# Designed miniproteins, single chains, continued (2), part 8

Each design is a single chain, and the fold is of that chain. pLDDT is the mean over its residues in the fold that is shown.

## One batch from the design tools (miniprotein)

Design m4247
Fold by ESMFold2-Fast:
Structure m4247 (fold): chain A 85 residues (1-85)
Amino acid sequence: SKEIERIKMKARFLLIAMESELWVMERRNFNPADIEEVRRITEEMRRLVRQLEAETDLAKAQAIYDRMLQLVSEMVAIVQRAEAA
């Protein structure tokens, strides 16, 4: 459906944004432990995007997307903590 297509597009955008943040953290030589945590979250996001691409049920697609938004919140908290250090 067009709703599922929109969710998939938004999910891909979130992954690109997270990969960009990870790249910035690596280039700015953030703490290796914080970089590793964000890398693990980014890898989980890639897994969820792959799962979402195969999804045909709107409710399940929305649940996967909601999980991705939770991971974004976790990443933002790590980045904010790392910048304050």
Scores: mean pLDDT 89

Design m4248
Fold by ESMFold2-Fast:
Structure m4248 (fold): chain A 75 residues (1-75)
Amino acid sequence: SELQELIARIREAALVKKDPQEANVLIDEAFDAIKTKEQMQELIAAIKDAARESTDPEVRESLEALANALEKILA
């Protein structure tokens, strides 16, 4: 539930507020809350979904770069 609440806040920061800095801080908080590989995959998917839905190029590029970095940690 904490991860789902953080994902909702990440989506609000990225898509509503269009604040890549706030989104990145919330993603760092979500990363610290992750305890399983499945939760990490869920976070990565949520970041990718937010990037695809974003109309702001700065937000999109920031989220795509972060999702790619997190995927590399899983490899």
Scores: mean pLDDT 83

Design m4249
Fold by ESMFold2-Fast:
Structure m4249 (fold): chain A 80 residues (1-80)
Amino acid sequence: MISKEELWRETEAALLAMQAAVLLNIAREGSPLTPEQRERVREHAERALELFYQAVKDPENADELLAEGRRHLAEAEALL
């Protein structure tokens, strides 16, 4: 059975992935951002999403992957 710590980590990864998905939607046509800003938001958000999915698949390296994903998420949010 999944440990309490692992369940919380998977929950955190899922919530962060949801935030990345929201940023990807902001990067779509009709956003108040310029096309160049939208592309940068998209790149950071996609990388964050990939890292959060990898954190779920790789429990041993999950903390490091989540930290890197949060960094990309923060960079995308800073462009808003």
Scores: mean pLDDT 78

Design m4250
Fold by ESMFold2-Fast:
Structure m4250 (fold): chain A 69 residues (1-69)
Amino acid sequence: SPVAELAEALGYRLSPEQLALAERLVEAGIRPASADSPEEQQVIDIAALGGAAPSPLDFAALRARLAAE
């Protein structure tokens, strides 16, 4: 996965769930504009490098939206 390769290249230790979220954000082309934790910031950083544009939705709203699909 390009997302997993980016995480490894940056030295980020993300859970499989966080990697899957970053992957889905890249696929959707959107990411949260801000993070509530360092782990969430790492997910945002990877999604941004993958080309995801900032969105006014927070992580909770984006997780709910992606889980509904």
Scores: mean pLDDT 78

Design m4251
Fold by ESMFold2-Fast:
Structure m4251 (fold): chain A 73 residues (1-73)
Amino acid sequence: GLLALLDEEERAQLQALQQKLVPIGKEYEEQMKKAKTKEEIEAIEKETAQKLAPLQAQLDAIRARVQEKLAAA
């Protein structure tokens, strides 16, 4: 599995990212349930995308390292 290829630092980073993703996901779902206009929906999507962008970049970096380890094996 993915975790078997991660070192201790990478596993800690992945766990920290998961902890940050959970509240963002919950906030997004609650805001989307309450959204009444297209403008509110677009604002929520933009704000959520901005919050997720740095976390997605970190996840992509971890995945790239895992892919390098698989290619080297």
Scores: mean pLDDT 77

Design m4252
Fold by ESMFold2-Fast:
Structure m4252 (fold): chain A 68 residues (1-68)
Amino acid sequence: TIARVKSDDGLEFILQAEGKEASSKVEVKSSKLNLLETGMGIDGTLTIEGDKATLTAGGKTYTGEVLS
């Protein structure tokens, strides 16, 4: 599953995770930042609900959509 999420601060992440099609929590260790140079992994939990994706990392919440 690929998800695009962004924060209120304008940070955007694209995450790739093997997950369930139903609502589930998936721990991801790598992402790409679209607005900054990439190459850094993040530790967080990605939750998928239908076409909606929510990432919680470092005490911040990012919301967006599932791309595939």
Scores: mean pLDDT 56

Design m4253
Fold by ESMFold2-Fast:
Structure m4253 (fold): chain A 113 residues (1-113)
Amino acid sequence: MSGEVLVEIVELLMKRLDELTPEQIGVLKALAHYAIELAKKSTDPAAEEVLKRAQELLDKLDSYIEQHNLEEAKKVYDELMELFKKDPEKFLEEISRRLQEIGAEVLQKLLDE
């Protein structure tokens, strides 16, 4: 999964931020942070724009979490970032699983509209 794809996923889900759980918002923040880490290690000419977009998303999510006192979002983000540092392979498995769950829930809500 490229940093650009991660940024696009976060941007898409942020349009429905009010429909997401605090835990799901924590997952989005972890994705934005991971996109920054991928962009920093990339030699792709697009990496600088990906890094800028990911940083803007991280800043917006941080502001939203702080404004709404979403403690569960902070907890999920911290747990995922600690997992990334200790076991990057398990972090990728966990983030992929959680993204699939979020995508299924968003699709279900859209179909129920």
Scores: mean pLDDT 81

Design m4254
Fold by ESMFold2-Fast:
Structure m4254 (fold): chain A 102 residues (1-102)
Amino acid sequence: VKELYEKGKEAIERARELAERARDVEQIREAARAAEEAIRLAMELVDLGAVEEARELLDELAPVVTRLEALGEQYPELLPETLRLSALLSLALAKVTVAELA
C-alpha cells in the first residue's frame, strides 16, 4: 500500500512537471502516460482497501489531467489520448466513490 501510494505521488509529480514543460506532441504523450500510471496505481489502492490514499492521489491528479486536456485541444492528434485519460480518471473517481460508500 505505502509503496503504491508513493509511486502514485511520483507519477503525479512527473506528469505535472512534463505537462508544465511540454512544447510538442511527444512531451504531452509522456505526461499523459505518467498520468495514466497514477490512475492505475490509485485503482490498485482501491482494490487493496486503501480508499483514502486512492482518493488523495486522484484529487491531486485531477488538475494535471485538466491541463493535459487543454494542451490536447491545441494538438488534434492527441484527442484519443486526452479523451482516454479523461475517461480513465472518471472511472477511477467513480470506483473510489463507490468504495467510500461501502
Scores: mean pLDDT 82

Design m4255
Fold by ESMFold2-Fast:
Structure m4255 (fold): chain A 73 residues (1-73)
Amino acid sequence: MEELRARAEELYARLLELDPARAEEVLRRVDEESRAEYLPLVQAGKMSLEEAVLAGLERLVAALEEELARLEA
């Protein structure tokens, strides 16, 4: 968890330096997608809050890596 969070923060900071608006777009999109997908599962008791946070962070890292690769190409 902590390593993944640290990586997300590092990638976000890098993207924020290159394009602040795009960094905010990625965060908003991932938050919306994660909330729509994982929140109902947590509410139904089918997923723990910890599992939902981990899944959200994995999604965020992947999205940030993809956007950075696109901008740095």
Scores: mean pLDDT 81

Design m4256
Fold by ESMFold2-Fast:
Structure m4256 (fold): chain A 100 residues (1-100)
Amino acid sequence: MSIKEVKKEISELHLEFLQKYEEALENKDTEKAIEILREYIEKVLKLAEPFLSEEEKEEIRKLGEKAIEALEKGDYEEALKLLKEMEQKVSDALEKKEEE
């Protein structure tokens, strides 16, 4: 799979994730929202893994864990902020690899 194809699949996963995640939050099902977020992070990492260094993978994983912790505490704004930061790091890493 090319970097361009990986970026496209991550974008599609993001849209599917947002729909399910917002539905879980509207239903006040925090446990399900956490499961949805965890699955999304795992799928993104699996797709990006061939293009990430071990250090980049660890940093992205830590941001994902912090987003889950924020969600567990009911801090939905902080969880979304951390998720966006994680997604930005994935995007930046893939873009850097694509330039070669």
Scores: mean pLDDT 84

Design m4257
Fold by ESMFold2-Fast:
Structure m4257 (fold): chain A 80 residues (1-80)
Amino acid sequence: DPLLAALAQRELQVSEAVARRIASLSPEQRRELRKLLDEAVSTKDPAQKEALIERIAELLGVSKSTAERLVRNYARALAR
């Protein structure tokens, strides 16, 4: 699981609480999360990016600001 691997390697730079939420997701939910993260980092449309961040926040049960930080950290991890 690429998200669990990135999480284990501390590449996502998320809080312990967010890390536990990601780890507790089903494999299907983690695939959806990765898809949403990939779309959020690749989109050039600010409105689409905001909608994707809101969906990530809903999936993880976190605030929109926490989801925005996760998207930024994921983008940085992908740039390596």
Scores: mean pLDDT 80

Design m4258
Fold by ESMFold2-Fast:
Structure m4258 (fold): chain A 60 residues (1-60)
Amino acid sequence: MEELKKKIDEYNKLSEEYRKLAEHYAAQADTPEQRVKANAYRIMADLYEEKARELKKKLE
């Protein structure tokens, strides 16, 4: 149970970090590769946010 709470915190932190990376690459979007990275990191941010949410449901 305690490990699930730590995983939720880790996933929330990862979601925030990927969101920052997405914003960074979007601001630097001089190449198609940077645009792809921005979109990929945005998707990863959403994915980790949802993973954290699903784990919270299991604790409820």
Scores: mean pLDDT 80

Design m4259
Fold by ESMFold2-Fast:
Structure m4259 (fold): chain A 71 residues (1-71)
Amino acid sequence: MSKTTEEAIKEVKEKVKKYLEENPDASPRELVKFIIELVKEKAKEYGLSDSEENTVFALVGQYGAQLLAER
């Protein structure tokens, strides 16, 4: 995985964690919508390929699901 993709994953995960801390009652649908928009924005900012964007979605989606299970 490129360093750029790793940096995007790290930043998106941090923002997802903060979103859930600020919105503890957020539904799984609201979280998924937030992740989709954030990953699209960051993929454009970092110049990620479609494959790299999909990798970020997969890893951040898994992380978000874990955070929801822990609340």
Scores: mean pLDDT 81

Design m4260
Fold by ESMFold2-Fast:
Structure m4260 (fold): chain A 62 residues (1-62)
Amino acid sequence: ELTVEDIIAGLEKAVETEEQKAALEAVKKAKDVDEAAEGLQEAVKSEEDAEKIRNAVFDAAD
């Protein structure tokens, strides 16, 4: 069962670009996974890009 904190920890290990750091900050402000997804979409402006980043974060977090 993934929590926002688990996602944040995984993303911190995988973050290499400024875009990924912006996504990490958006996730840190989220209270749950749904808000994290909304924050990612706001950071990247694109649903498609937000989904790709979200999937990469979930993969990194395991």
Scores: mean pLDDT 64

Design m4261
Fold by ESMFold2-Fast:
Structure m4261 (fold): chain A 57 residues (1-57)
Amino acid sequence: MEEIRQLRAEFAARVRELQAKIDELKKKGVPKEQIRDLIQEATDLALEYQERLEKLV
């Protein structure tokens, strides 16, 4: 179970970092096109986390 907790913490931290960057870009009025790409990266990361988590359980 420790491996699952570690994986969860690592991916959560990476997702939070991407979300923070997206939020900062939104505040600065960055074009939607660029923000969309970053949102997609965060989504892909979350999907990767779910896939790896499912393999552990």
Scores: mean pLDDT 76

Design m4262
Fold by ESMFold2-Fast:
Structure m4262 (fold): chain A 68 residues (1-68)
Amino acid sequence: MLSDEEQIENMLAAFREEAATLSDEEIRRLAALYIGLLRQLQAEGVLSEEQAERGIARIEELTAEALA
């Protein structure tokens, strides 16, 4: 079983890999889906507020990097 932190790291790695093959609009849509998932996991108590905020910040950072 992966820890919550390892699951977040795996999600970020998958996002980065997928973003490399996607258009700018597709990358923005994918980022919105990942951010939505992280917020939902926080609302359900699976992730702490700190973990969700950290994950969201990293998705936003990777999105900005992929679009640059």
Scores: mean pLDDT 80

Design m4263
Fold by ESMFold2-Fast:
Structure m4263 (fold): chain A 67 residues (1-67)
Amino acid sequence: MITLHPNVTQEEVDRFLAALRNDDAAALEEWARLLREKGIGVLDMDTDPDGRIHDLRLRDEPPIPAP
């Protein structure tokens, strides 16, 4: 299940799911670029042994902690 981020629309999520279903590498790369441009990272992905994605969490990239 994909958790929506405020800066990601339902249409963009639907396009991502369609790209995953169709194994569309170009569309997946475009979606990854979109997330990066918005400063959104993938927090976590939960997959089963067959490689199917069950959960995907999106959030703003956390600041790197200073040493």
Scores: mean pLDDT 61

Design m4264
Fold by ESMFold2-Fast:
Structure m4264 (fold): chain A 70 residues (1-70)
Amino acid sequence: MRMTAKEAAELAAKGAEEAGDEKGKEGARQVYDNVDPAAEVEVSDATLAAAKTPEGANRLGTAAAVAGGA
């Protein structure tokens, strides 16, 4: 699924919060603040399905950072 890097970072932050991963949430928020708002990222369906887990949230945040130049 294609989305903006900011949307991916926001989902990563929410997923990390739901999973109780405070560090992951803060990392995803930093990505959100630093990525190009126009940047888009292609995210796998498996990563999206796992977004509410620490592993899936971390993958989303990493994909957003790489695509958004953070």
Scores: mean pLDDT 78

Design m4265
Fold by ESMFold2-Fast:
Structure m4265 (fold): chain A 66 residues (1-66)
Amino acid sequence: MTPETLALVRELASQIDPKRASQLTDDQLRMVAANAGLSPDATRADIKDLEKTIERVEKAMQALGL
């Protein structure tokens, strides 16, 4: 997973819980991205529906106990 994709996942997670998002490890961000259906090289431009993508990230975090 690219550093840019890790930063993107952390930014999306920050829309849900900015404090928790800042504490997520790179491995946790990879797990969230995988569960949310994001590619390992995803960029902001790949997000066609930001709201639905944030919902997927929220669901992924809940499923992972984050």
Scores: mean pLDDT 85

Design m4266
Fold by ESMFold2-Fast:
Structure m4266 (fold): chain A 90 residues (1-90)
Amino acid sequence: SEKEREKEILEALLETFEALKEAAEEEQPLSEEMKELFEKVIEAIRESESLEEFYEKIKKIYEEKGIKMHISLEEGVKVAELIAEAWKKS
């Protein structure tokens, strides 16, 4: 179902961001701002039931940090699907 596919994509995004945070921390201690950003993104994924809800939460986080989000929901879904497919092959 579409809901099961969205859950798979959200799980793949969670694993991706957790891995990126760990990899970044191995090179150098992350700045306080970068740590907070990673933690807010990971929490947004965990609390979201759908890709639309996740997109809205990320948009809010980016607005609070002064970062302009250049990706639409439709483009974000396509990128997230590619990430989920990559994780299935691992």
Scores: mean pLDDT 71

Design m4267
Fold by ESMFold2-Fast:
Structure m4267 (fold): chain A 85 residues (1-85)
Amino acid sequence: KLDEVLELLIEGHSRMAEGVEEEVRELLLKAVEAIKKGDEKTAQEYLAKAQEIWDANLDKIDPERVEAVRAELAPRYRKLIEELE
C-alpha cells in the first residue's frame, strides 16, 4: 500500500520535467481542436499559454537540477520500498 504510493512519488519526481512538457502538449492539442472548430481566438490563447509556459519553465527545468533532485530523493524512496520486503 504505502510502498506503492512511494513508487508513484518516485515516478512523479522523475516526471517533474515532463509535467511541464505534458501541460504544453495538452495546450497545443486544445489549440488544434479550437482551430478545427474555427475558434481562432481560443486557439491563439492556447498557443500563447503554451509558449509562455514553455519559455518560462525551460529555465526552471534544468536537466542537471532534475537529476540532482532525483539523485537525492528517488534512491532513498527505492531503498525504503526494498526494505519493506
Scores: mean pLDDT 57

Design m4268
Fold by ESMFold2-Fast:
Structure m4268 (fold): chain A 75 residues (1-75)
Amino acid sequence: SSEEVREKALEALEGARKYIEKLPLPEEVKEELLEEIEKAIEWLKNNPDASVEEIMEVVNKVQELFKKVFEEYPE
């Protein structure tokens, strides 16, 4: 169901937030990642009737940002 997908998405975003806080990344990079996670969480909370497709699109946008950042700061 879309509700189960939403719950899993929120749990994943919260986990990503905690993970990013502990990474040795520059403060500006952390702030950018955390801001996008926060925006995604807020969008999910404000759109309780969102479809699975819409929820996955929001999650994918956050994942793409992470991919780009980790390509620039791999180690």
Scores: mean pLDDT 80

Design m4269
Fold by ESMFold2-Fast:
Structure m4269 (fold): chain A 100 residues (1-100)
Amino acid sequence: SLKEKVKELLEEQIEFYKEAMERYPFLRKYLEEVIEGLKKLLEELDKMSEEEIKKALQNILAENDNLKAIAAGSLDEESYAELNAKIDKINAKIKEVLEE
Protein backbone atom coordinates (compact mmCIF):
# COMPACT_ATOMS: atom_id res chain seq x y z
CA SER A 1 0.00 0.00 0.00
CA LEU A 2 1.02 3.66 -0.28
CA LYS A 3 1.16 3.97 3.52
CA GLU A 4 3.46 0.93 3.89
CA LYS A 5 5.85 2.28 1.23
CA VAL A 6 5.85 5.72 2.87
CA LYS A 7 6.43 4.16 6.33
CA GLU A 8 9.51 2.27 5.04
CA LEU A 9 10.75 5.43 3.28
CA LEU A 10 10.32 7.60 6.41
CA GLU A 11 12.09 4.97 8.56
CA GLU A 12 14.99 4.90 6.03
CA GLN A 13 15.13 8.73 6.04
CA ILE A 14 15.25 8.82 9.89
CA GLU A 15 18.08 6.25 9.92
CA PHE A 16 20.00 8.24 7.28
CA TYR A 17 19.65 11.46 9.32
CA LYS A 18 20.78 9.68 12.51
CA GLU A 19 23.91 8.47 10.65
CA ALA A 20 24.48 12.01 9.30
CA MET A 21 24.30 13.47 12.87
CA GLU A 22 27.07 11.10 14.01
CA ARG A 23 29.22 11.83 10.94
CA TYR A 24 28.57 15.63 10.87
CA PRO A 25 28.05 16.86 14.48
CA PHE A 26 27.62 20.51 13.36
CA LEU A 27 24.32 19.43 11.68
CA ARG A 28 23.03 17.76 14.88
CA LYS A 29 20.64 20.53 16.03
CA TYR A 30 19.14 20.90 12.53
CA LEU A 31 18.81 17.13 12.00
CA GLU A 32 17.28 16.52 15.47
CA GLU A 33 14.45 18.92 14.51
CA VAL A 34 13.96 17.19 11.12
CA ILE A 35 13.94 13.71 12.75
CA GLU A 36 11.31 14.91 15.29
CA GLY A 37 9.10 16.05 12.39
CA LEU A 38 9.53 12.74 10.54
CA LYS A 39 8.66 10.75 13.71
CA LYS A 40 5.50 12.84 14.15
CA LEU A 41 4.58 12.18 10.50
CA LEU A 42 5.04 8.40 11.09
CA GLU A 43 2.66 8.58 14.12
CA GLU A 44 0.02 10.48 12.08
CA LEU A 45 0.41 8.45 8.85
CA ASP A 46 -2.54 6.07 9.50
CA LYS A 47 -4.90 9.09 9.88
CA MET A 48 -3.68 10.94 6.76
CA SER A 49 -5.28 11.03 3.30
CA GLU A 50 -3.21 10.15 0.20
CA GLU A 51 -3.16 13.87 -0.75
CA GLU A 52 -1.86 14.86 2.72
CA ILE A 53 0.83 12.14 2.52
CA LYS A 54 1.96 13.33 -0.93
CA LYS A 55 2.12 16.94 0.32
CA ALA A 56 4.23 15.79 3.30
CA LEU A 57 6.61 13.95 0.92
CA GLN A 58 6.94 17.13 -1.19
CA ASN A 59 7.84 19.02 2.01
CA ILE A 60 10.53 16.37 2.77
CA LEU A 61 12.03 16.97 -0.71
CA ALA A 62 12.20 20.71 0.07
CA GLU A 63 13.86 19.99 3.47
CA ASN A 64 16.42 17.74 1.73
CA ASP A 65 17.24 20.62 -0.65
CA ASN A 66 17.74 22.87 2.42
CA LEU A 67 20.08 20.25 3.95
CA LYS A 68 22.12 20.22 0.71
CA ALA A 69 22.41 24.04 0.86
CA ILE A 70 23.58 23.98 4.52
CA ALA A 71 26.05 21.17 3.76
CA ALA A 72 27.46 22.98 0.68
CA GLY A 73 28.55 25.88 2.92
CA SER A 74 30.00 23.65 5.68
CA LEU A 75 31.48 20.43 4.22
CA ASP A 76 34.58 19.80 2.13
CA GLU A 77 33.97 18.80 -1.53
CA GLU A 78 34.35 15.02 -0.96
CA SER A 79 32.07 14.93 2.14
CA TYR A 80 29.49 17.10 0.36
CA ALA A 81 29.51 14.81 -2.71
CA GLU A 82 28.92 11.74 -0.48
CA LEU A 83 26.05 13.39 1.46
CA ASN A 84 24.55 14.79 -1.77
CA ALA A 85 24.57 11.32 -3.40
CA LYS A 86 22.79 9.76 -0.38
CA ILE A 87 20.16 12.53 -0.35
CA ASP A 88 19.63 12.05 -4.13
CA LYS A 89 18.93 8.32 -3.57
CA ILE A 90 16.31 9.11 -0.90
CA ASN A 91 14.79 11.85 -3.10
CA ALA A 92 14.54 9.39 -6.03
CA LYS A 93 12.55 6.95 -3.83
CA ILE A 94 10.24 9.77 -2.67
CA LYS A 95 9.66 10.84 -6.30
CA GLU A 96 8.78 7.24 -7.28
CA VAL A 97 6.13 7.15 -4.52
CA LEU A 98 4.76 10.55 -5.66
CA GLU A 99 4.42 9.23 -9.27
CA GLU A 100 2.22 6.29 -8.11
Scores: mean pLDDT 83

Design m4270
Fold by ESMFold2-Fast:
Order: sequence, then structure tokens, then C-alpha cells
Structure m4270 (fold): chain A 68 residues (1-68)
Amino acid sequence: SVIDLIVEFAEYVLEKMKTLSPESQKKVQEIMEETLREMEENRDDLERVREIIEEAKKRIDEIVKEDK
């Protein structure tokens, strides 16, 4: 379900947040907020929700990679 995908994404974000600087945490929080909005707008399209989550994970991974 979409709720299961949201929960998995939230768990992913929380794990990454533990290792990040406060400034990078704010960037990840903004991506999370945008991603949750897009998932809600596309709630009836499970494949689109998966694409949205994958894109968000890529953006978050880039922030993690560049974190000082």
C-alpha cells in the first residue's frame, strides 16, 4: 500500500538523519516534506509513488555523500 511505502521511506530518512550535520538534516527535511506532498498528490498511482520515493532517495544519498 502507499502507506507502507511512506513508512519505509520515513525509516530510510530517519536512519540517514542520524549521521548528518544539522545543515544537511535541514536539506533532507525539505526533500522529505516535498516528497510527502508529491506522494499525497499521487496517492492513487502506486508506480508513480515508487518513482517519487526513488528520486527522493537519490537526492538524499547525494546530500549524505557531500556532508562534511
Scores: mean pLDDT 82

Design m4271
Fold by ESMFold2-Fast:
Structure m4271 (fold): chain A 86 residues (1-86)
Amino acid sequence: GMREEAIKKLEELKEEAKKKGHSLTVSAIDSAIETLKSTDDILEIEISLGMVRIARGVAKIIGDEESVKLLEEAEEILEEYLESLR
């Protein structure tokens, strides 16, 4: 299903971040994965998306371009999943 696909894509991004030592990015993506595993509430998933966006903003400010890319991809995955729930 769409949830399982979104979770798998997020887990792949988490592993990429982990291999590169981006611990804060790993934590942000892991939180999004746990949200998708725990709830079908659109509002709770939207809040999780907001937290990923905040993490991306922080990565951009500190010049962590690899984390910006990974968090942008996580944001797209969450946005696609949210659109599927309409």
Scores: mean pLDDT 87

Design m4272
Fold by ESMFold2-Fast:
Structure m4272 (fold): chain A 108 residues (1-108)
Amino acid sequence: MEVTTTGKATVAAGEQVSALVELEGASEEQAIKAAKKIKELLSKDDRLKDVRATASVEGGVGRVAVSATAAKDIATEDLAKRVAEIAKKAAEEEGLEVKRVHVTAAPP
């Protein structure tokens, strides 16, 4: 699984973050279930608020687009690691593999 980041090294409280999770061989139903699980698990992190996740499938690749607002200052690399851990758990429940996780913090 590839994990990458773009933007600021630290997301400040009140700033927006987004993440993209790519799932290999996902059906639309599996991608939707994975998105729901990712939202559930990330919503439990007290550093994040207003967590949303949406799913799409194109060419046998499931894509989960995540957006959230930082409730506390967060290192972007720590957030990427957390999203990757959660994505892996959600994918494993659906019998899927995570191809890529990318976290985007707002540019300075």
Scores: mean pLDDT 85

Design m4273
Fold by ESMFold2-Fast:
Structure m4273 (fold): chain A 82 residues (1-82)
Amino acid sequence: AAVIDGSNADAAYDAASEAGKSGATTITITNADNAAGAANALTSAKMGGVKTVTIVTSNADAAEAIAKALKEAGISASATVS
């Protein structure tokens, strides 16, 4: 399992890539308030070992956008508004 700060899309992309290389099957993204950037980072990184992503965000629209993008990439996603 890996925990990633999703407040910055570029940092999230790098962290997601590193987690995938390390064989993480479950990822938690915290502070995922930049929905479009975080979603693009995860779908671009598209790591075959990642099966489940939990997204924590303060924005419901961000949660929906990220979950949709991850599902399109074949990853199970759940979002929590905090």
Scores: mean pLDDT 68

Design m4274
Fold by ESMFold2-Fast:
Structure m4274 (fold): chain A 94 residues (1-94)
Amino acid sequence: SKARIDALVKQLSSPDPLVRMQAALELGRLKTQDPAAIAALDDVYRNEKNLGVRDAALYALSNMGEPGRAILEEAYRETDDFKERMKLHLFLKS
């Protein structure tokens, strides 16, 4: 439901990294293509300092169809970090 997606998007801003990680993983499991969820996960992926939460956002975006894939393709073009590029390559190839 939209209310559930909105609640999960709000939880992506939790001060607790475990709550943020669980919210990202659940959005990925739902395979939602809600634009607000995709935008929030893109923000988490770009700005999150906790590697587990960041990886959860990457996983979620990879499960969100063409809109999520488009974000990962843009990140792949923009990154100068070899390790990040390899990680993005693996998610995009799968």
Scores: mean pLDDT 86

Design m4275
Fold by ESMFold2-Fast:
Structure m4275 (fold): chain A 56 residues (1-56)
Amino acid sequence: MAAEWRRWLVETQERIRDDPRPLDDDELARAVSETTGVPLSTVRRWLAEARRAGEE
């Protein structure tokens, strides 16, 4: 598994935990897509999955 996407996953979960307010998926997806080069639609899917898994 690529270390790159695991790093952004950890960062995304950290933001979700640190900021209880609803995060804008578009803003997060755009930042991750620009950093990793992954398509925006794919990043949106991953962020949605991470948010669901990291939600409390």
Scores: mean pLDDT 63

Design m4276
Fold by ESMFold2-Fast:
Parts: C-alpha cells; sequence; structure tokens
Structure m4276 (fold): chain A 60 residues (1-60)
C-alpha cells in the first residue's frame, strides 16, 4: 500500500541520517559491496546459502 511504502521510505531516510558519522561511514563502506550483492539477492526473492546468511548476520 502507499502508506506502507511511505513508512519504508521514511525508515530508510532515518537510517541514512543516523549513519552520517565519519566512523559509521567508513565501517559501512568496508562491508557495503558484498552486503549489497546479498541484499539484492534477497530483494529479488532468491534463497541465500547458509554462508551468505551467516555473512549478513555477521554484518549486523
Amino acid sequence: SAEEEARIKEAMELSIKGQLTPENREEVLEVDVREGILLIKRAVGMPLTPEEEAFLKATE
């Protein structure tokens, strides 16, 4: 729904705003490339391998 989509957008904006610290930015950049690929796989509905799931859990 439009309301649900608006809430997701707001949460993403708050997340970005919360990560605007130099330390957080450096940490995000270190893991971003690999995490991004795995997040795309999840977004398109592909099942993750146990190793991929462990990686995402470790990057929390």
Scores: mean pLDDT 60

Design m4277
Fold by ESMFold2-Fast:
Structure m4277 (fold): chain A 65 residues (1-65)
Amino acid sequence: MMAEKEELLRKAAEKAAELGGVSVEVEGDTVTLRREEDSFEAELEVAMLIMMAWSLGMKKIVVEK
């Protein structure tokens, strides 16, 4: 289960990086998302990653700028 969550989040992060430079770190049940630029595209990618992490049952999501 944990490995499957990391795999899905890594795939989503890879797509987000192509669109707006978002980094993803997974540590236990915590996901940390960081965006490089405060653009509309980057904000959408962060929102999508938050939804995915929440849907995968992550207990804590941290969003950094």
Scores: mean pLDDT 68

Design m4278
Fold by ESMFold2-Fast:
Structure m4278 (fold): chain A 96 residues (1-96)
Amino acid sequence: MKGIRGTLEKARKLLEEGKPQEAIDLLQPVLPFLRWAYEVEKREDFRDYYREAVLLMAQAYYKLGKKEEAIFLLRYHLSFDPDDEEARKLLAEIEK
């Protein structure tokens, strides 16, 4: 398995290349691990990775026209991490 940073960089590149489904497929197994590591294990070192993974996955859903899935993911994340400014900004933009 590639390191978490490598996985997030690849997902970002896939979004830039117009491959949002491939980005989602790459992020789906990683997101629960990052949430578990930060939320359950209280590993603060995974906070930025978790935030980035949520942002990339929400952007990928939005690019696919899956607006409600993007909103649901961002609202769920913000219920746990309300101080994530980038997630709040993306949610506000999608809800317009």
Scores: mean pLDDT 82

Design m4279
Fold by ESMFold2-Fast:
Structure m4279 (fold): chain A 56 residues (1-56)
Amino acid sequence: MKKINISKESLIRIAEEILRLKGYSDEDIQAHIERLKKMSREEALKEVKKLVKEFN
């Protein structure tokens, strides 16, 4: 039932939620999201995996 195809948009959404759950300001979250948007999918995936591991 679940095929996890992680798009860049999904990676950005995951990063946003993790940063929000950890109490980052909306301004800081937006800065991180803009940085992720400028990265390749693979670079964004690596950054999001780091956030998930640290915060989960």
Scores: mean pLDDT 75

Design m4280
Fold by ESMFold2-Fast:
Structure m4280 (fold): chain A 132 residues (1-132)
Amino acid sequence: DYVEKGKEYLRQNKPEEAVKYYEKALKKEYSVEAATNLMEAYVKLNKPEEAIKVFETIKEKTAEHYANLGLAYYLLKKYEEALEYFEKAIELDPLNLSLWRQYIGFLISLGKYDLAEEVKEKALKINPNFFD
């Protein structure tokens, strides 16, 4: 299975090889899973424009897709758009601790420490044990 082979290469920190297998998977048969993983691989390769093109092919967008779109816009230094897409990801899946951690990490990387603390407080109101 090309998707499983792509995932194996991503685990080995070989995103260029992963891209090749995910593209083979999509050429054989469209799969949201293959498109999702291809988008993530392009973000890891610092190819944000290619990640955005993959996002446009996905018909039903999830929180993970918006988080990766936010990261793609961050890589393009379009920080306001990146922030909006991370907020959209959290709105779609507010119980996902990993999304809150990614958003907080993004804000810290931009020096937005006060906003990062506000976002952390919002996460703790949803689940006080989120960062235990």
Scores: mean pLDDT 85

Design m4281
Fold by ESMFold2-Fast:
Structure m4281 (fold): chain A 70 residues (1-70)
Amino acid sequence: GLTPEQLSLEAEVTALIIDAVIAKKYNDKEGLEKVLKRARELLQRSRELGDTDNAAVLEEIIKELEEFLK
């Protein structure tokens, strides 16, 4: 089973994805910048935990958000 730390990470990644979709829908540049900062923080935690699946998802989100903010 998942540890409390892994469950917390799963919940935060899920919430981040929802926030990114909403911010993109409303062209909320400030919101997207906050999501991008949070994604980088979660990527570091995913790597520390050895969570390669969430790390890959977060790397893709970061790349997409950086391209959108150009």
Scores: mean pLDDT 85

Design m4282
Fold by ESMFold2-Fast:
Structure m4282 (fold): chain A 91 residues (1-91)
Amino acid sequence: GEELEKLLEEMRKLLEEAEKKGNPLAITAARLGLKALEDVLKGKASPLDVEITIGILRIILGVSKLIGDEFGAEVAEKSIEALEKALELLG
């Protein structure tokens, strides 16, 4: 339980940074990661739901890299890492 709570706090901080910088791809990535982690904590997400969100985040990462958005790419990567850790805690 404690580990997931820490991942949520880290994702909330990433979202705050993304919003402060006004980066749309970073904001979208952080919001998707946060929502998926919250749904996991509430027992509302299956492992498949988390995997789908990781897939969407990988698309955001690819787009960020294509357009040279280094910060968007970093937030997408960190969001993927947080969700992969959540999957480990579920399985």
Scores: mean pLDDT 88

